# Designs tried in a protein design run: designed miniproteins, single chains, continued (5). Part 53

Each design is a single chain, and the fold is of that chain. pLDDT is the mean over its residues in the fold that is shown.

## One batch from the design tools (miniprotein)

Design m17815
Fold by ESMFold2-Fast:
Structure m17815 (fold): chain A 84 residues (1-84)
Amino acid sequence: MELEKKIRELFNKLFSDDPEEQIEALRGLLELYEKNPELAQKIIRDYILSNPEEVISRLRKLVNSPDPELQELARKLVEFIQAE
C-alpha cells in the first residue's frame, strides 16, 4: 500500500512542468526498480496500464529533453519498463 502511494506520488511529480520535480520523480522510480525490481515492475506497470497514452507521451517528451540529466534518466526508466 505505502509503495503504491509512493509510486503514484512520483508519477504526479513526473507530470509536473518543474524540471526539478521531474528529475526527483525519475530518480525515485529508478531507485525502486533497483531496490525491488519485481514489486516495482508490477505496481508501475499497473499504473501505466491505467494511463498508457499519458505516461508514454510524457516519457517520449522527457527522452527528447534538452536537459541531459532528464534525457538520461528517462531513457533508463523506459528500459526498465520494457524489460518486464
Scores: mean pLDDT 79

Design m17816
Fold by ESMFold2-Fast:
Structure m17816 (fold): chain A 104 residues (1-104)
Amino acid sequence: AKAAAEEAIRKRTEQAKADVENSKAGAKKSVELGEKYFEKSISKGVAAFTGAAISAVGGATQAWLTAKMAREAGDEESAREMERLAEEMEKLAKEVVKKMKELE
């Protein structure tokens, strides 16, 4: 039924939002660890920043996909919220790459 499909998409959107927020927190933590690692090991610093960038890009992709599914279900509000979160994750990925280049 259409109502059951819409409910399933809402639950999936809520879970995806939590997952993306966790990816955002993880990326920020990896940046903090990368800054500390760069003081002692360039290779460990680069690895941590690379991990942060991958997490940020992955989170952005998940958020964009979730926004598309929410919009297809007619949930424009959730779609816009997830699109905004995706843009924040894309910005975080760019900031991570920029900061890594400044530390090299």
Scores: mean pLDDT 83

Design m17817
Fold by ESMFold2-Fast:
Structure m17817 (fold): chain A 69 residues (1-69)
Amino acid sequence: SSTPLRDVIAQGPAEYQEGMIERVRKEFGEDGVDLPIEEVLRLANERATDENAELAVYMASLYVSSRRL
């Protein structure tokens, strides 16, 4: 029922899309982009000091906030 990270990335700024996908794949594996956004946020929050996780959280938070409004 959750939006996969891939779809969130696709709705974000084009300039960060390819970099974000590559970072997610390196951080969470090839299936990382198919993880539900909620699971990515949970993992990234636990690993806030990790640059890849922090970037994913930031992008997801911005998308969720703008979609809510």
Scores: mean pLDDT 63

Design m17818
Fold by ESMFold2-Fast:
Structure m17818 (fold): chain A 87 residues (1-87)
Amino acid sequence: KKAKEEAFKKALKEKFGISDKQADEILNSDAEGLLKLAEKLGLTLSQLQEIREIALKYGLEKTAEAIEEVIKREMPIEEAVEKTIEK
């Protein structure tokens, strides 16, 4: 378990510049805490989706589920529809 968490933290540091402390906050946060952390760090929906995929790759299911919940809260279907402009 700890080795997978360390691999996840390293991947976040190398790909997104997320510090070890910030990655630990991601690993130890529920969906509400992750939403606040994403706002604080200025994480985009694209970055959150990539972080979720990395969490799944390392078998961090709880973290992946929390990130999925944050993605749903940051882009509610109704708000996404209102912001969608097609030519």
Scores: mean pLDDT 73

Design m17819
Fold by ESMFold2-Fast:
Formats: C-alpha cells, structure tokens, sequence
Structure m17819 (fold): chain A 63 residues (1-63)
C-alpha cells in the first residue's frame, strides 16, 4: 500500500505525464510512421510508461 506521500508523488507524476503525452505521441508517430498500427501503439504505450517513471523520479527528488 502507498503512503500518503507516495500517493501524492504518483498523482503529480501522472499529471506531468499527461502534460507531456501529446508531444511524446507525436514524436513516436513521426519516428515509427512506417511501422504497423499495432507496433506504433505498443511504442506509444512504452514511451508513456517510460515518461511516467521519469516523472515519478523527478517529483520524488523535489521532496
């Protein structure tokens, strides 16, 4: 179970990921434009998951 502090970090990281998502999606679509739809969707999901992990660490360091 998350502590209140960990839950706050996760929420802020999620908000940062949502702010960054349009640009990340655009970058993936440009980079993988010649891929299949399935491969492109997987690449988008992987990029968003990585962005969340990075945002989580950024928020955690601000404490």
Amino acid sequence: SLTPEEAKIAREAHEKTLERAPQLIADVEEKYKDMTEEERQKAILDALNKAFDEAYEEVKKKK
Scores: mean pLDDT 80

Design m17820
Fold by ESMFold2-Fast:
Structure m17820 (fold): chain A 58 residues (1-58)
Amino acid sequence: SMEEDKKLKEEAEKVYERAKQIIDERLTDPAVREQALAELDEQKPNIYPLLKKKKELS
């Protein structure tokens, strides 16, 4: 349902935001932080599909 998809997207966003927070907290060098955030953004599309696949297998 649309509600289930919304919930999975919200979970994926929370995973992304938590990872982003860890990068912001641990990396003090702006260039290193920017690179790490760019890599996280590249991986962001993989979070939702993984959560969705796990849900579909349940």
Scores: mean pLDDT 79

Design m17821
Fold by ESMFold2-Fast:
Structure m17821 (fold): chain A 62 residues (1-62)
Amino acid sequence: SHMLEKQRELAREIADTLNDIGEVVDEALKKAKELGIKNISEVMTPEEFAARLAERRAARAA
């Protein structure tokens, strides 16, 4: 079914996006732990987070 195929494609895109988010969060958490910082936003700004998500998305598309 065309509808099921579209749902499957959307589910894959959602899963890929969630994976990218998780990996960027893991990077920020590792930096926070290494620096002894408890506030994660001190190691990665929202702008830096968005840039890292964009980089991962571009790498996956390449």
Scores: mean pLDDT 77

Design m17822
Fold by ESMFold2-Fast:
Structure m17822 (fold): chain A 70 residues (1-70)
Amino acid sequence: SLLEKLRQYIEQLLEKARQWAKEGRIDGIQKLIDAVQQELQENQSQMTPEQLQLVQELLQELQKILEEAK
């Protein structure tokens, strides 16, 4: 249940980032990446291995979206 909600939230963030990429809103995508990195650094020790993996995969996909938008 919690893991499924996290997956849905991640999908929503990726969709938003892809929309921002199409709009040329590179700064918005970068700020989102920075926020996810900060969240990971602060809460990494409290995450399950499955949650950690999902957040790391989100970060990697956001970075790819940013690079492709440049």
Scores: mean pLDDT 83

Design m17823
Fold by ESMFold2-Fast:
Structure m17823 (fold): chain A 59 residues (1-59)
Amino acid sequence: GAHAEELARVERMVAGARAALSLDEVTRRVAKHELERELATLTDPAAKARVQEVLAELE
């Protein structure tokens, strides 16, 4: 369903962002920007919370 697809998309982005935590500044900024953009389109509260958690780690 739509929520399952949304969460799966978010988890793929989260995996990429977590990998970026150990990389250069540009890669981390790109990951943060992608997550911020995705957060604006999310409807599932669990997916939103997941993105916010990872954004805090990238801060």
Scores: mean pLDDT 76

Design m17824
Fold by ESMFold2-Fast:
Structure m17824 (fold): chain A 73 residues (1-73)
Amino acid sequence: MSAKELLERGEALFKEGNYGSAALAYLLAIQEDPENVESLKNAIEAYKKLAEEGYKIAEVLRDQLEEKLKKLE
């Protein structure tokens, strides 16, 4: 599956409120293309939603991805 297909799948899952599965799809897209800013931003947003739902580990993962994004800007 291409990074684009994984990104599109993640977007669909995110719109359904399935933030955990969306985050996984976005992480797989990042694995296919580690410099893909769109996949990084979408993964950050998914983890932000999980953190808002009370998943404290998602805050750590969000912060790690935000630091990675800063290096690409």
Scores: mean pLDDT 81

Design m17825
Fold by ESMFold2-Fast:
Structure m17825 (fold): chain A 68 residues (1-68)
Amino acid sequence: MQSVLDELLAELEELRRQHADDPLVVAILDQGMRRLEGLYAQGASEETLREEYDRIRRQVEAAVRWSR
């Protein structure tokens, strides 16, 4: 767990566990994690992965405020 991808996925998995009862948040995180893995497989830079992670976090924050 020393690559940037592993770090970012661990953070998103923690958020998923915290919001496991919220199907909208879980769906956003599942889609976001798949997107990050896809970008990594295509050779995306660390900067690009961190930008996508930040986008996912903003989507989760918005969903948490309105899904409960």
Scores: mean pLDDT 81

Design m17826
Fold by ESMFold2-Fast:
Structure m17826 (fold): chain A 78 residues (1-78)
Amino acid sequence: ALDEALARANAAAVEAARRLAAEHGVAPDASSLSELPPAAVERLRALQALVDEAVAAYRAGDLARVEALAAELEALAA
């Protein structure tokens, strides 16, 4: 359950970053993502903050929090 919730959060974050890169015509690799405009870079930082919270909740064994963060990331990926 915890592993599945964290996997959902990570998959959603990757999908959100991929869509953001595609919107700006940039390849979804680490070096190319730095070519995004400042507003898009700020969105990537916000996504990373949610991922960091999900990892912290996962390490704490807080399934409900990981599931909530996965849902937030999935909403951002939609």
Scores: mean pLDDT 77

Design m17827
Fold by ESMFold2-Fast:
Structure m17827 (fold): chain A 65 residues (1-65)
Amino acid sequence: SGRSAEELAAAGAGMRELGLALGLPEDVATQTQRAIEAGDAAAAQRAASQMGSFLAEEARNAVLG
């Protein structure tokens, strides 16, 4: 991905907060955050897929920009 570590950290934190607000389990929200921070779009999409395709795509886009 072309995103900086700072951008990925901010995006990961935002996705964690969004996931928790939508009722995502804390472990899944944390796993999604870690995948985004690592720049792993596929892992972020898979982790967020439990909340449906929209959140999975948002997690993927958080990595890719």
Scores: mean pLDDT 79

Design m17828
Fold by ESMFold2-Fast:
Structure m17828 (fold): chain A 89 residues (1-89)
Amino acid sequence: MVTVEASSATEGGTLTIKVKSDHPDVDSIVVELLNEKGEVVARFEAKGKEATLTISGAKPSDAGTVRAIARKDGEVLGEAEAKVTVTPP
C-alpha cells in the first residue's frame, strides 16, 4: 500500500509531502504535483520506499493534488493521491 500525507499551508509558508510504501519490492517513488487544472507542475523521483518533499514559499498555484507512484525496475506497484491546499495570507 502507498500512503501520501500532504500538509495544508498558508501562502508563503511550508508544504510538506510525505510518501511511504509498505511494498517489499519497491525501489523508487515518483512524486508528481498537479495544479487545480490537473496539469503536472513538478515531478520528483526518490530511491527507496519513503520520500519527503518540502516546498518553502508556497503559492496558490501549488494547490491541487499530489500523486505518488511506487515502482520496482520501472514497473508500477502502487499509487496514491492526496489533496494540497494553500490558503491566502
Scores: mean pLDDT 77

Design m17829
Fold by ESMFold2-Fast:
Structure m17829 (fold): chain A 118 residues (1-118)
Amino acid sequence: MQEEIERVRKLVREAAENAETDPDAAMRAQSEAGDLIQRHRTPEVAAAVFRTAAEIARKDGLEEASQHMEEAAKAVEAGDYDRALEHLRRAMEIVDRSNNLRASTAVALAGGALQAAR
């Protein structure tokens, strides 16, 4: 479990970091992260993806989006998927307005992880 969590977190970071400068590398990392998320449909993996998205958003100055992703991770760990989805929607609105492709990439992967964990 921990090795899979560390690998999915690394792939989410790689997808976000390459989103603007190397779209082919970003797409490969997104595809591999998506495959791991679909293979490991657990709240622990979903929470890890949300926390990684929070790290990326915070690094790019999107503190409110980061806080919503942290709250979504806690909601998933508590089994409250409706609350996690509400926080995800809030973060998506902020990221869409910012035109931040890095944060948008990470938040999209978090959404996929939430759907897989349900």
Scores: mean pLDDT 88

Design m17830
Fold by ESMFold2-Fast:
Structure m17830 (fold): chain A 66 residues (1-66)
Amino acid sequence: SELEKRLRELSLEYTKVLMRYIGYQTEADLPSQSPSERAAAQRQAQELLARAQQLKEQISELESQL
């Protein structure tokens, strides 16, 4: 169905966003990072976490229609 197709597309996007989030968390945890570099990576991770939460809300809304 069209809803199942949209759910699949959103789930793939959610996975991609989570992978980028993990990447920035890993970067922030590197022992060689300066405080400013760590802070920048943490900010990127928080932006991606917010994006992931928005995608999860969209997925939940569509799932409620199934």
Scores: mean pLDDT 86

Design m17831
Fold by ESMFold2-Fast:
Structure m17831 (fold): chain A 86 residues (1-86)
Amino acid sequence: MLEELEEKIKEELEKGDLEKADEILIEWIKENKDEEALESLKKVVAQWEKVKEELEKKAKELGKEEALEEMKEYVERLKKIIKEVE
């Protein structure tokens, strides 16, 4: 269900209902009590931390700063959710 989890998270964030996205994600992790799902989220955050500076540079070069801001918001919320579930 890792693919489904990731897709569902993206869909909720695209809706712009950040509060609902947080609640759904937290409930999903708690209901499954599955550390694999939590570890998957941690990997997303770790990937972002590794490439964020390079992505910021590319976004400025390509004029995609708005997309970069959206990604930053997404990752910061994931960090908060991970911390809350732990």
Scores: mean pLDDT 71

Design m17832
Fold by ESMFold2-Fast:
Order: sequence, then C-alpha cells, then structure tokens
Structure m17832 (fold): chain A 80 residues (1-80)
Amino acid sequence: SMSEKLKKEAESLIDKAVELYEKWRQALRDGNLEEARKLGVEADKLLSKAEDIANQLREMGDVEGAEEILKRIEEIRKNW
C-alpha cells in the first residue's frame, strides 16, 4: 500500500540519519568541528523529512505507523 511505501521511506531516512549522527560523533572525537557541523545539519534534515512523512501517514489514517516513526525520531533526538 501507499502507507507501507511511505513508512519504509521514513525508516530509510531515519537509518541514514543515524549513520550520519554516528559519523558526526566520530568527527567530534577527531576534532573535526567543520565536518561535524555539516554531518549534524544533514542528519537533522533527514529526520525532518521522516517527520513530514509520519505526519502525512497520520493524515492518511495510518495513525499507528505515524506514531511508530515519530517515537523513533524522538528517541534519536533524545540520545544524539
């Protein structure tokens, strides 16, 4: 279904954001502040796109799918 496709897209964006946050932490450990800034900005953009998809899922009636994605985003923002 369209909601399944959108959920997978949001999950993919979140996975990419997590990878970038991991790289951001490594850049901070290496003292590469300029690279860390770029990585953090890109990761935040990906999470925002996933959040937009979650809001779209909610509007389409997939409340459970939206809540699952939003919860994952919140957990990432809390821990990164």
Scores: mean pLDDT 89

Design m17833
Fold by ESMFold2-Fast:
Parts: C-alpha cells; sequence; structure tokens
Structure m17833 (fold): chain A 61 residues (1-61)
C-alpha cells in the first residue's frame, strides 16, 4: 500500500516534469503540440522513467 502510493506520487512527479519541459519547448519555438501528441510524449517519458527506477532498485539488491 505505501509502496503503491509512493509509486503513484513518483509517476505524478515525472508527469509534471514532462509537462513543464513540453511547455518550455512550446514557449521557445512558438510551436503548439496537439493534446494527443502531448499525452503520448508524457506517457512515453513516464514509462521510461519507471523502467529506469525499477532497474536502479533491482541493482541495489
Amino acid sequence: SKEEEFRKRLREHWRRVAEADIARYEQRTGRKLTPEERQALIEENVAEMERLWDRIEEAAK
């Protein structure tokens, strides 16, 4: 339960970071991503960060 809660908060953190990076890109370039493009990139990044975190945890055993 506590581990699941921690994992959910960690995913929320990575999602927020990805959203901020996309917003910065849009501000710098003047380009606007569609909601579908934005969501796909955010989910891809979250999944990649989850995989990295799992590998770090496994290596620490």
Scores: mean pLDDT 84

Design m17834
Fold by ESMFold2-Fast:
Structure m17834 (fold): chain A 101 residues (1-101)
Amino acid sequence: SMSLDDQIEVALLIGRKYRDDMTKLINDLVNSGYTDVVNRMDNGSVRLYDTIYSAVRKWMQSIGDHYVDMVDDVISQSQTNMERTAALTGIRQALLGIESQ
């Protein structure tokens, strides 16, 4: 079986993939002239970001304070709430898999 540290690293990798996929989507939409759509979606993501971040942070704190810093590193370079929310969604989905074992 994978160690907990390895399972967390996989969750963070999934988060980075979800973040990068969102960055690509934002760039594709902006390049297609849909900047107004992106701005509305980003504003709409603020509440979802807060909710998911609180859940992920609480779970990470329950296993070790240093894991919170690893999550914060994944989201710290994102310019939009959409990218941060996508990353946290990926992490949360992976963590739900760990909790079910």
Scores: mean pLDDT 86

Design m17835
Fold by ESMFold2-Fast:
Structure m17835 (fold): chain A 87 residues (1-87)
Amino acid sequence: SKMDEFLAEVREVLEEKGLLEDPEFRELFEQMAAAMREGIAAGMPFDLAARLLRHELLQAMRERGVPEEVIEEIDRELAELIARYSA
């Protein structure tokens, strides 16, 4: 599905930056992905669900001390993915 393809590409971005090597961050991402699936199943528009995921990922990265430069790179990649999948 569109959502599964989007989440797979988000996962790839996080994996490339080494964030999924942290088991706790991996678990947080899986919880966020599940929340997105639940939101869409409840009638939430994809664009809104994807923007909420982006917000939660950025917050989690900051709370875990990920360098701001890395967060900014991921934020740009997430914004591009959201734009492509929302079109």
Scores: mean pLDDT 88

Design m17836
Fold by ESMFold2-Fast:
Structure m17836 (fold): chain A 103 residues (1-103)
Amino acid sequence: SMEEEERRRRQAIADRLGFPSPEAVERYVRAMRRVLEAAADPSATLEQLKRTIVEALREAGVELDLPEEEFIKRLTPEQIEAFVQAARDGLASVEAARAELER
């Protein structure tokens, strides 16, 4: 029943956050962590950070209105900062949902 309780808890977290499955939450968390790791890495290029953001959007199920390469070219520094902040806020939301459902 421990495996069943863990599965139910993971499903409840997905439901709370509006994700279609626990696996979708896991993909989202990994994508957001990659964005934050790239943003924190002083050796990472702007191009690497932009591509990590695009990968994160794809894993979150966001459809791009432009071809990937054109979207990357059009990303402004302000938009990049906004996406990095959204990654922090998104991870904090997942952690808050997990903490609440662990009670």
Scores: mean pLDDT 81

Design m17837
Fold by ESMFold2-Fast:
Structure m17837 (fold): chain A 100 residues (1-100)
Amino acid sequence: STKEKQQAIRDEITHLDDDEDAQRARMKELKAKLEKDPELLEEAKKMEEEIKEAIENEDLDRIQEIVAKIVDLLEDPEKLDLAKYLMLYLNLLRKEKEKK
């Protein structure tokens, strides 16, 4: 179910929450899986650009819309790796923005 999938992703991300190097390693692993599917890779690139723009502009409403889109991806079993990748990407960019 969606709730079980959301919990599994939260548990995975929470385990990595204080370790940026572990988050980056996991993101690279997920990216490699996405590279096997050209359509998922293109969707990932599009959402990466949307995430970068929203974070750079500090657009909280847009960030919330992007999070909602990622949550919707959890309903599709074929897009679970995409959803996990995008959540890690968003979290890492937020942390990098706070450091700058």
Scores: mean pLDDT 75

Design m17838
Fold by ESMFold2-Fast:
Structure m17838 (fold): chain A 89 residues (1-89)
Amino acid sequence: MMAEEKAKELEERAKENLERAQKMAEELKDFPEIAELVLKGGEYRKEAMLTKAKLILGTADAVDVKEGEENLKRAEELFEQARRLLEER
């Protein structure tokens, strides 16, 4: 139950992060430095999805969960940095 709830939380947050990044994609074509932040966020989001997979398989420990949450937080922070930089241009 708790593992399913955490997996769902990570998936929903990653989905939201991906959708927001996709909406920003056209604007990023002219700003490669800002695009790099979003791409790096995508790598962190991918790592969080590996933690979700471990949770579903029942192989995730407390360290895996913490790493997944931290990776997703970094993805979200990098996206917010990119969004603010685009708004200032």
Scores: mean pLDDT 82

Design m17839
Fold by ESMFold2-Fast:
Structure m17839 (fold): chain A 110 residues (1-110)
Amino acid sequence: QDIQLLQQHAQQRIDYVKKTKPDNYVPFHTMVRHIIQMFRDGQMSFAQARQMMDAYTIVSTNDDDKVQISIGDQKGISKSTLYMAASMYYQMIGDWSKSVKYTREYSREV
């Protein structure tokens, strides 16, 4: 069942975030739950859900400067997806300045 594979993929990313950036664990876990629900509701394909989880993992485990570098050289994840993930992540943790910055970058890519 694809949902079980997606939950396993999610748990591996959750464990990684908890180990590397424990302060980011709760917002990351919240975003992963929303992605799994979107997949269950048929709003997102398995491939899209995996890609979004990978994007949030990059955003939640790197400093802002490293996220900017990752956006520049990431293969298999679009710049718009990374900017959207960054915008939504920073909004969730209350960093409105960074959320607005990445919302503007996202709007330029789409």
Scores: mean pLDDT 77

Design m17840
Fold by ESMFold2-Fast:
Structure m17840 (fold): chain A 65 residues (1-65)
Amino acid sequence: KEEELRIRATLLRGLAGVAIFQKDKDFLKSLLKEAEQLRTEAERLGYDEVAAEVKSIIDDLKKAL
């Protein structure tokens, strides 16, 4: 399950980069919601490294909004 969350975080990072480059506010908001859900799940399961990576993605998305 940790590996699955890590893969999801990697995919989110790539999608976040696209959304930030395009300045697509709706896409940014959608990804932010997905990232917050993934962060909550990683924190609940104690996957600190994954949670930290997702927080970094959230910070980038919020900065772009």
Scores: mean pLDDT 83

Design m17841
Fold by ESMFold2-Fast:
Structure m17841 (fold): chain A 56 residues (1-56)
Amino acid sequence: GQSQQIQDIVRQLENGMRLSDAARRLIQLGFTQDQAADILSTVAGISRSTATRIVR
């Protein structure tokens, strides 16, 4: 499910994956740009504004 896919991205970010690569993966998994920004903000501990800039 989507929760498992998000957890996989979290583990990859902990292992040094770039935020831009994580953002692309979220979009490829079918999340919208806004959804990807929300997930990335929460997971990486960055502001929503920063996450939105990374995704777009």
Scores: mean pLDDT 80

Design m17842
Fold by ESMFold2-Fast:
Structure m17842 (fold): chain A 82 residues (1-82)
Amino acid sequence: SLEAEAARLEAEAQTHRDKANELSKKAVDYGKKARESTPEEAQKLNEEALKLTKEDGKHVSRANELETRAQQLRAEAEAARA
């Protein structure tokens, strides 16, 4: 059913959201450590934080795509039952 497919896409989107949240928290922690570190250590920590932020952005984009498709499928299912 369209509702079952939407639920599967929503579950996949949630996995990407959870990964994005984890990466975001790590990036914040690296940024905090960088502020309390030597300049050389701060540079490395900031570079790692930027990599995590970029990966976070990819997961957010994927989650948005999946959520949009799930919303479309739910709207189609609702229209079919109206």
Scores: mean pLDDT 89

Design m17843
Fold by ESMFold2-Fast:
Structure m17843 (fold): chain A 64 residues (1-64)
Amino acid sequence: MEKLEKYRKEIDELIKRFLELKKAGVPQDEIREVAREIAVKHLAYTQGISEEEARKRLEELEKA
């Protein structure tokens, strides 16, 4: 349960940052990087893998 709450807090912070950057009109590439971080943390938690492994899997999916 502790790990779940920690991951939820981290995801919430990244989502808030994503929305703030979108409202501020920063470069789309920066917004996409934050979205990628959200996806990596979500994959790592749901699949029970490391963030490094999740990042690698996400990169391979984007290349396909």
Scores: mean pLDDT 76

Design m17844
Fold by ESMFold2-Fast:
Structure m17844 (fold): chain A 96 residues (1-96)
Amino acid sequence: SIVEEILSMMYGEAPVASILLAVEKLLPKASNEEKAEVVEEVADALRERGGAEEDVQLLLEAAEKLKEGKSIEEIISELPVSKEDIEKAKEWLESL
């Protein structure tokens, strides 16, 4: 599934940023509503796998922001993560 593919692209030091970048990479033509649905499904799967509740909540907040019309780039800029960790997540995804 698309959810399993996105989770396989997750970067451990910046899980939320890497998941959102993976959604943009795999679904560049999807609507914000479609991207939000996928992010919500990824959040549920991450919770089932024992992911940090803070990361799950940040993904659910990202899904709501997508429904409000925000871009993934804008949402990532608002995450409580360093610019260095976001850059590392981008480099990780480019290496896949």
Scores: mean pLDDT 87

Design m17845
Fold by ESMFold2-Fast:
Parts: structure tokens; C-alpha cells; sequence
Structure m17845 (fold): chain A 65 residues (1-65)
């Protein structure tokens, strides 16, 4: 509950920070982070999000589209 809410909030913040160039899908204990545009700045945001997810007990994987 709280963990899922925190994950969703973190994902929305990262999406805004990348100008919508990042998508987040949460399924149970797994998080899929997809970059729609691979720039160093967007990669850094995706990596920060993945670290946040890991700290709250979720598995995170980054994909590039």
C-alpha cells in the first residue's frame, strides 16, 4: 500500500523531470522503467528512480525504446 503509493509518486516525478520521455509500469514487486528518448540526463533520472525503487524494496529494470 504505502510502498506502492511511494513508487507511483516517484514515477510521476521522474516522468515530469524527463518531459514525459520516461514511462513507468509497476506490477507487484517489479518496476519497468522505459526511456522513450536516451539522453544522459534522461538516463540519470531513470537510474535515480531505479535506486529509489530498490530502497523501498522493489526490483527495477531500465529499458530503452
Amino acid sequence: DIREALARMAGEVAKLATGGKLEVEIEGDKVKITLLEQTPENLAEAERLAEIMKKIGLEAEIYVS
Scores: mean pLDDT 82

Design m17846
Fold by ESMFold2-Fast:
Structure m17846 (fold): chain A 90 residues (1-90)
Amino acid sequence: LSPETKEKLQKAIDYLDKAIEALKKGDIESALEYLDQAENEVNKADLPQDTKDHILTLIKNAKEAAKKGDLEWAIQLAQAAKSLLQSIIG
């Protein structure tokens, strides 16, 4: 991975950590904002489209779960997205 791509993915991970913390506190508004920021960083990253789509699908599903008030499932989906990003960075 290029240093630029690693930087974008690390920012996405940092936003996912903030989203997970917000979800644990029941702060849905902040959680959705952080999930949107994570999506933006992933979209800016130079990754194969299939890999990008997989990560974005996890984040999108986390946002929908959070909007429905399923905070436990939203946390699990955000953690899955984070784990996938961490595996890509190495």
Scores: mean pLDDT 90

Design m17847
Fold by ESMFold2-Fast:
Structure m17847 (fold): chain A 75 residues (1-75)
Amino acid sequence: DREKKIEEVREKLLKLAEENGATEEMREELAALSEEELIKLGEELDKNRETLTNEDIARAALIQLLLNERQLAKR
């Protein structure tokens, strides 16, 4: 079931973001960005993966969540 796997991934990303200190302001900031801007931020975070702070991990999880949601909306 694809929908079940999508929900499981969404729940894991939300939990990861919350556990690493994701704030409402951070969510709003990232949600306002374009898909291209989110991809660029995700690539920057991936490049520095070994030195990520908790805040960076929260941002990375939120970026992936938003990109996944936007990809689903294209269906």
Scores: mean pLDDT 78

Design m17848
Fold by ESMFold2-Fast:
Structure m17848 (fold): chain A 118 residues (1-118)
Amino acid sequence: MVEEAERVLEEVSRLTLEALREADELAEKNTRESLERLLELARELARRQRELEAEIAAFEAALEEKTPEAMRVLLLLGQAKSLLAMTLSIIRLTLERLAKKLGDEETLEELERLRKEL
């Protein structure tokens, strides 16, 4: 349980670092193709955040006692969720800037949808 939560945090840490590096590279290119890839990246992170939220909710629902081990699992999963949320916020701001610059109203609407889902 704790070891699984530690692996989730490590996976999310790698995912978010890779996502931020890719987002920086795509932002430098400043093209419609870069915007589309950034949007897909945002969708991937949002999907992973929803999966993690469901995992946390299921764990909490099954919890009879707040043992130290159970609290450590919740802390680690909560840290992973926070890291995903922060990374998604950074990518969302980059997407919003690029979408406005390119006049892409559809992407701006998609970003508002992603913001409300999180």
Scores: mean pLDDT 81

Design m17849
Fold by ESMFold2-Fast:
Structure m17849 (fold): chain A 65 residues (1-65)
Amino acid sequence: TLRDQALQLARQGDSLGAGQQIQQLIDQNSDPQQISDITRDVGRALGLSDDTIQLASQQTILMMS
């Protein structure tokens, strides 16, 4: 799945690749809460701060609203 690919790329340190998979989920009009959850998991795998992850997840939900 796109989620599994995003997480795999994030674990490899490929932030661009992970971001592209999340963008495909947004483009497919996937559930905003699911995309927010994936963004959080990816951000944690990349070692981003909790504040950065929270902001990114909130912005993702807003863009899909």
Scores: mean pLDDT 73

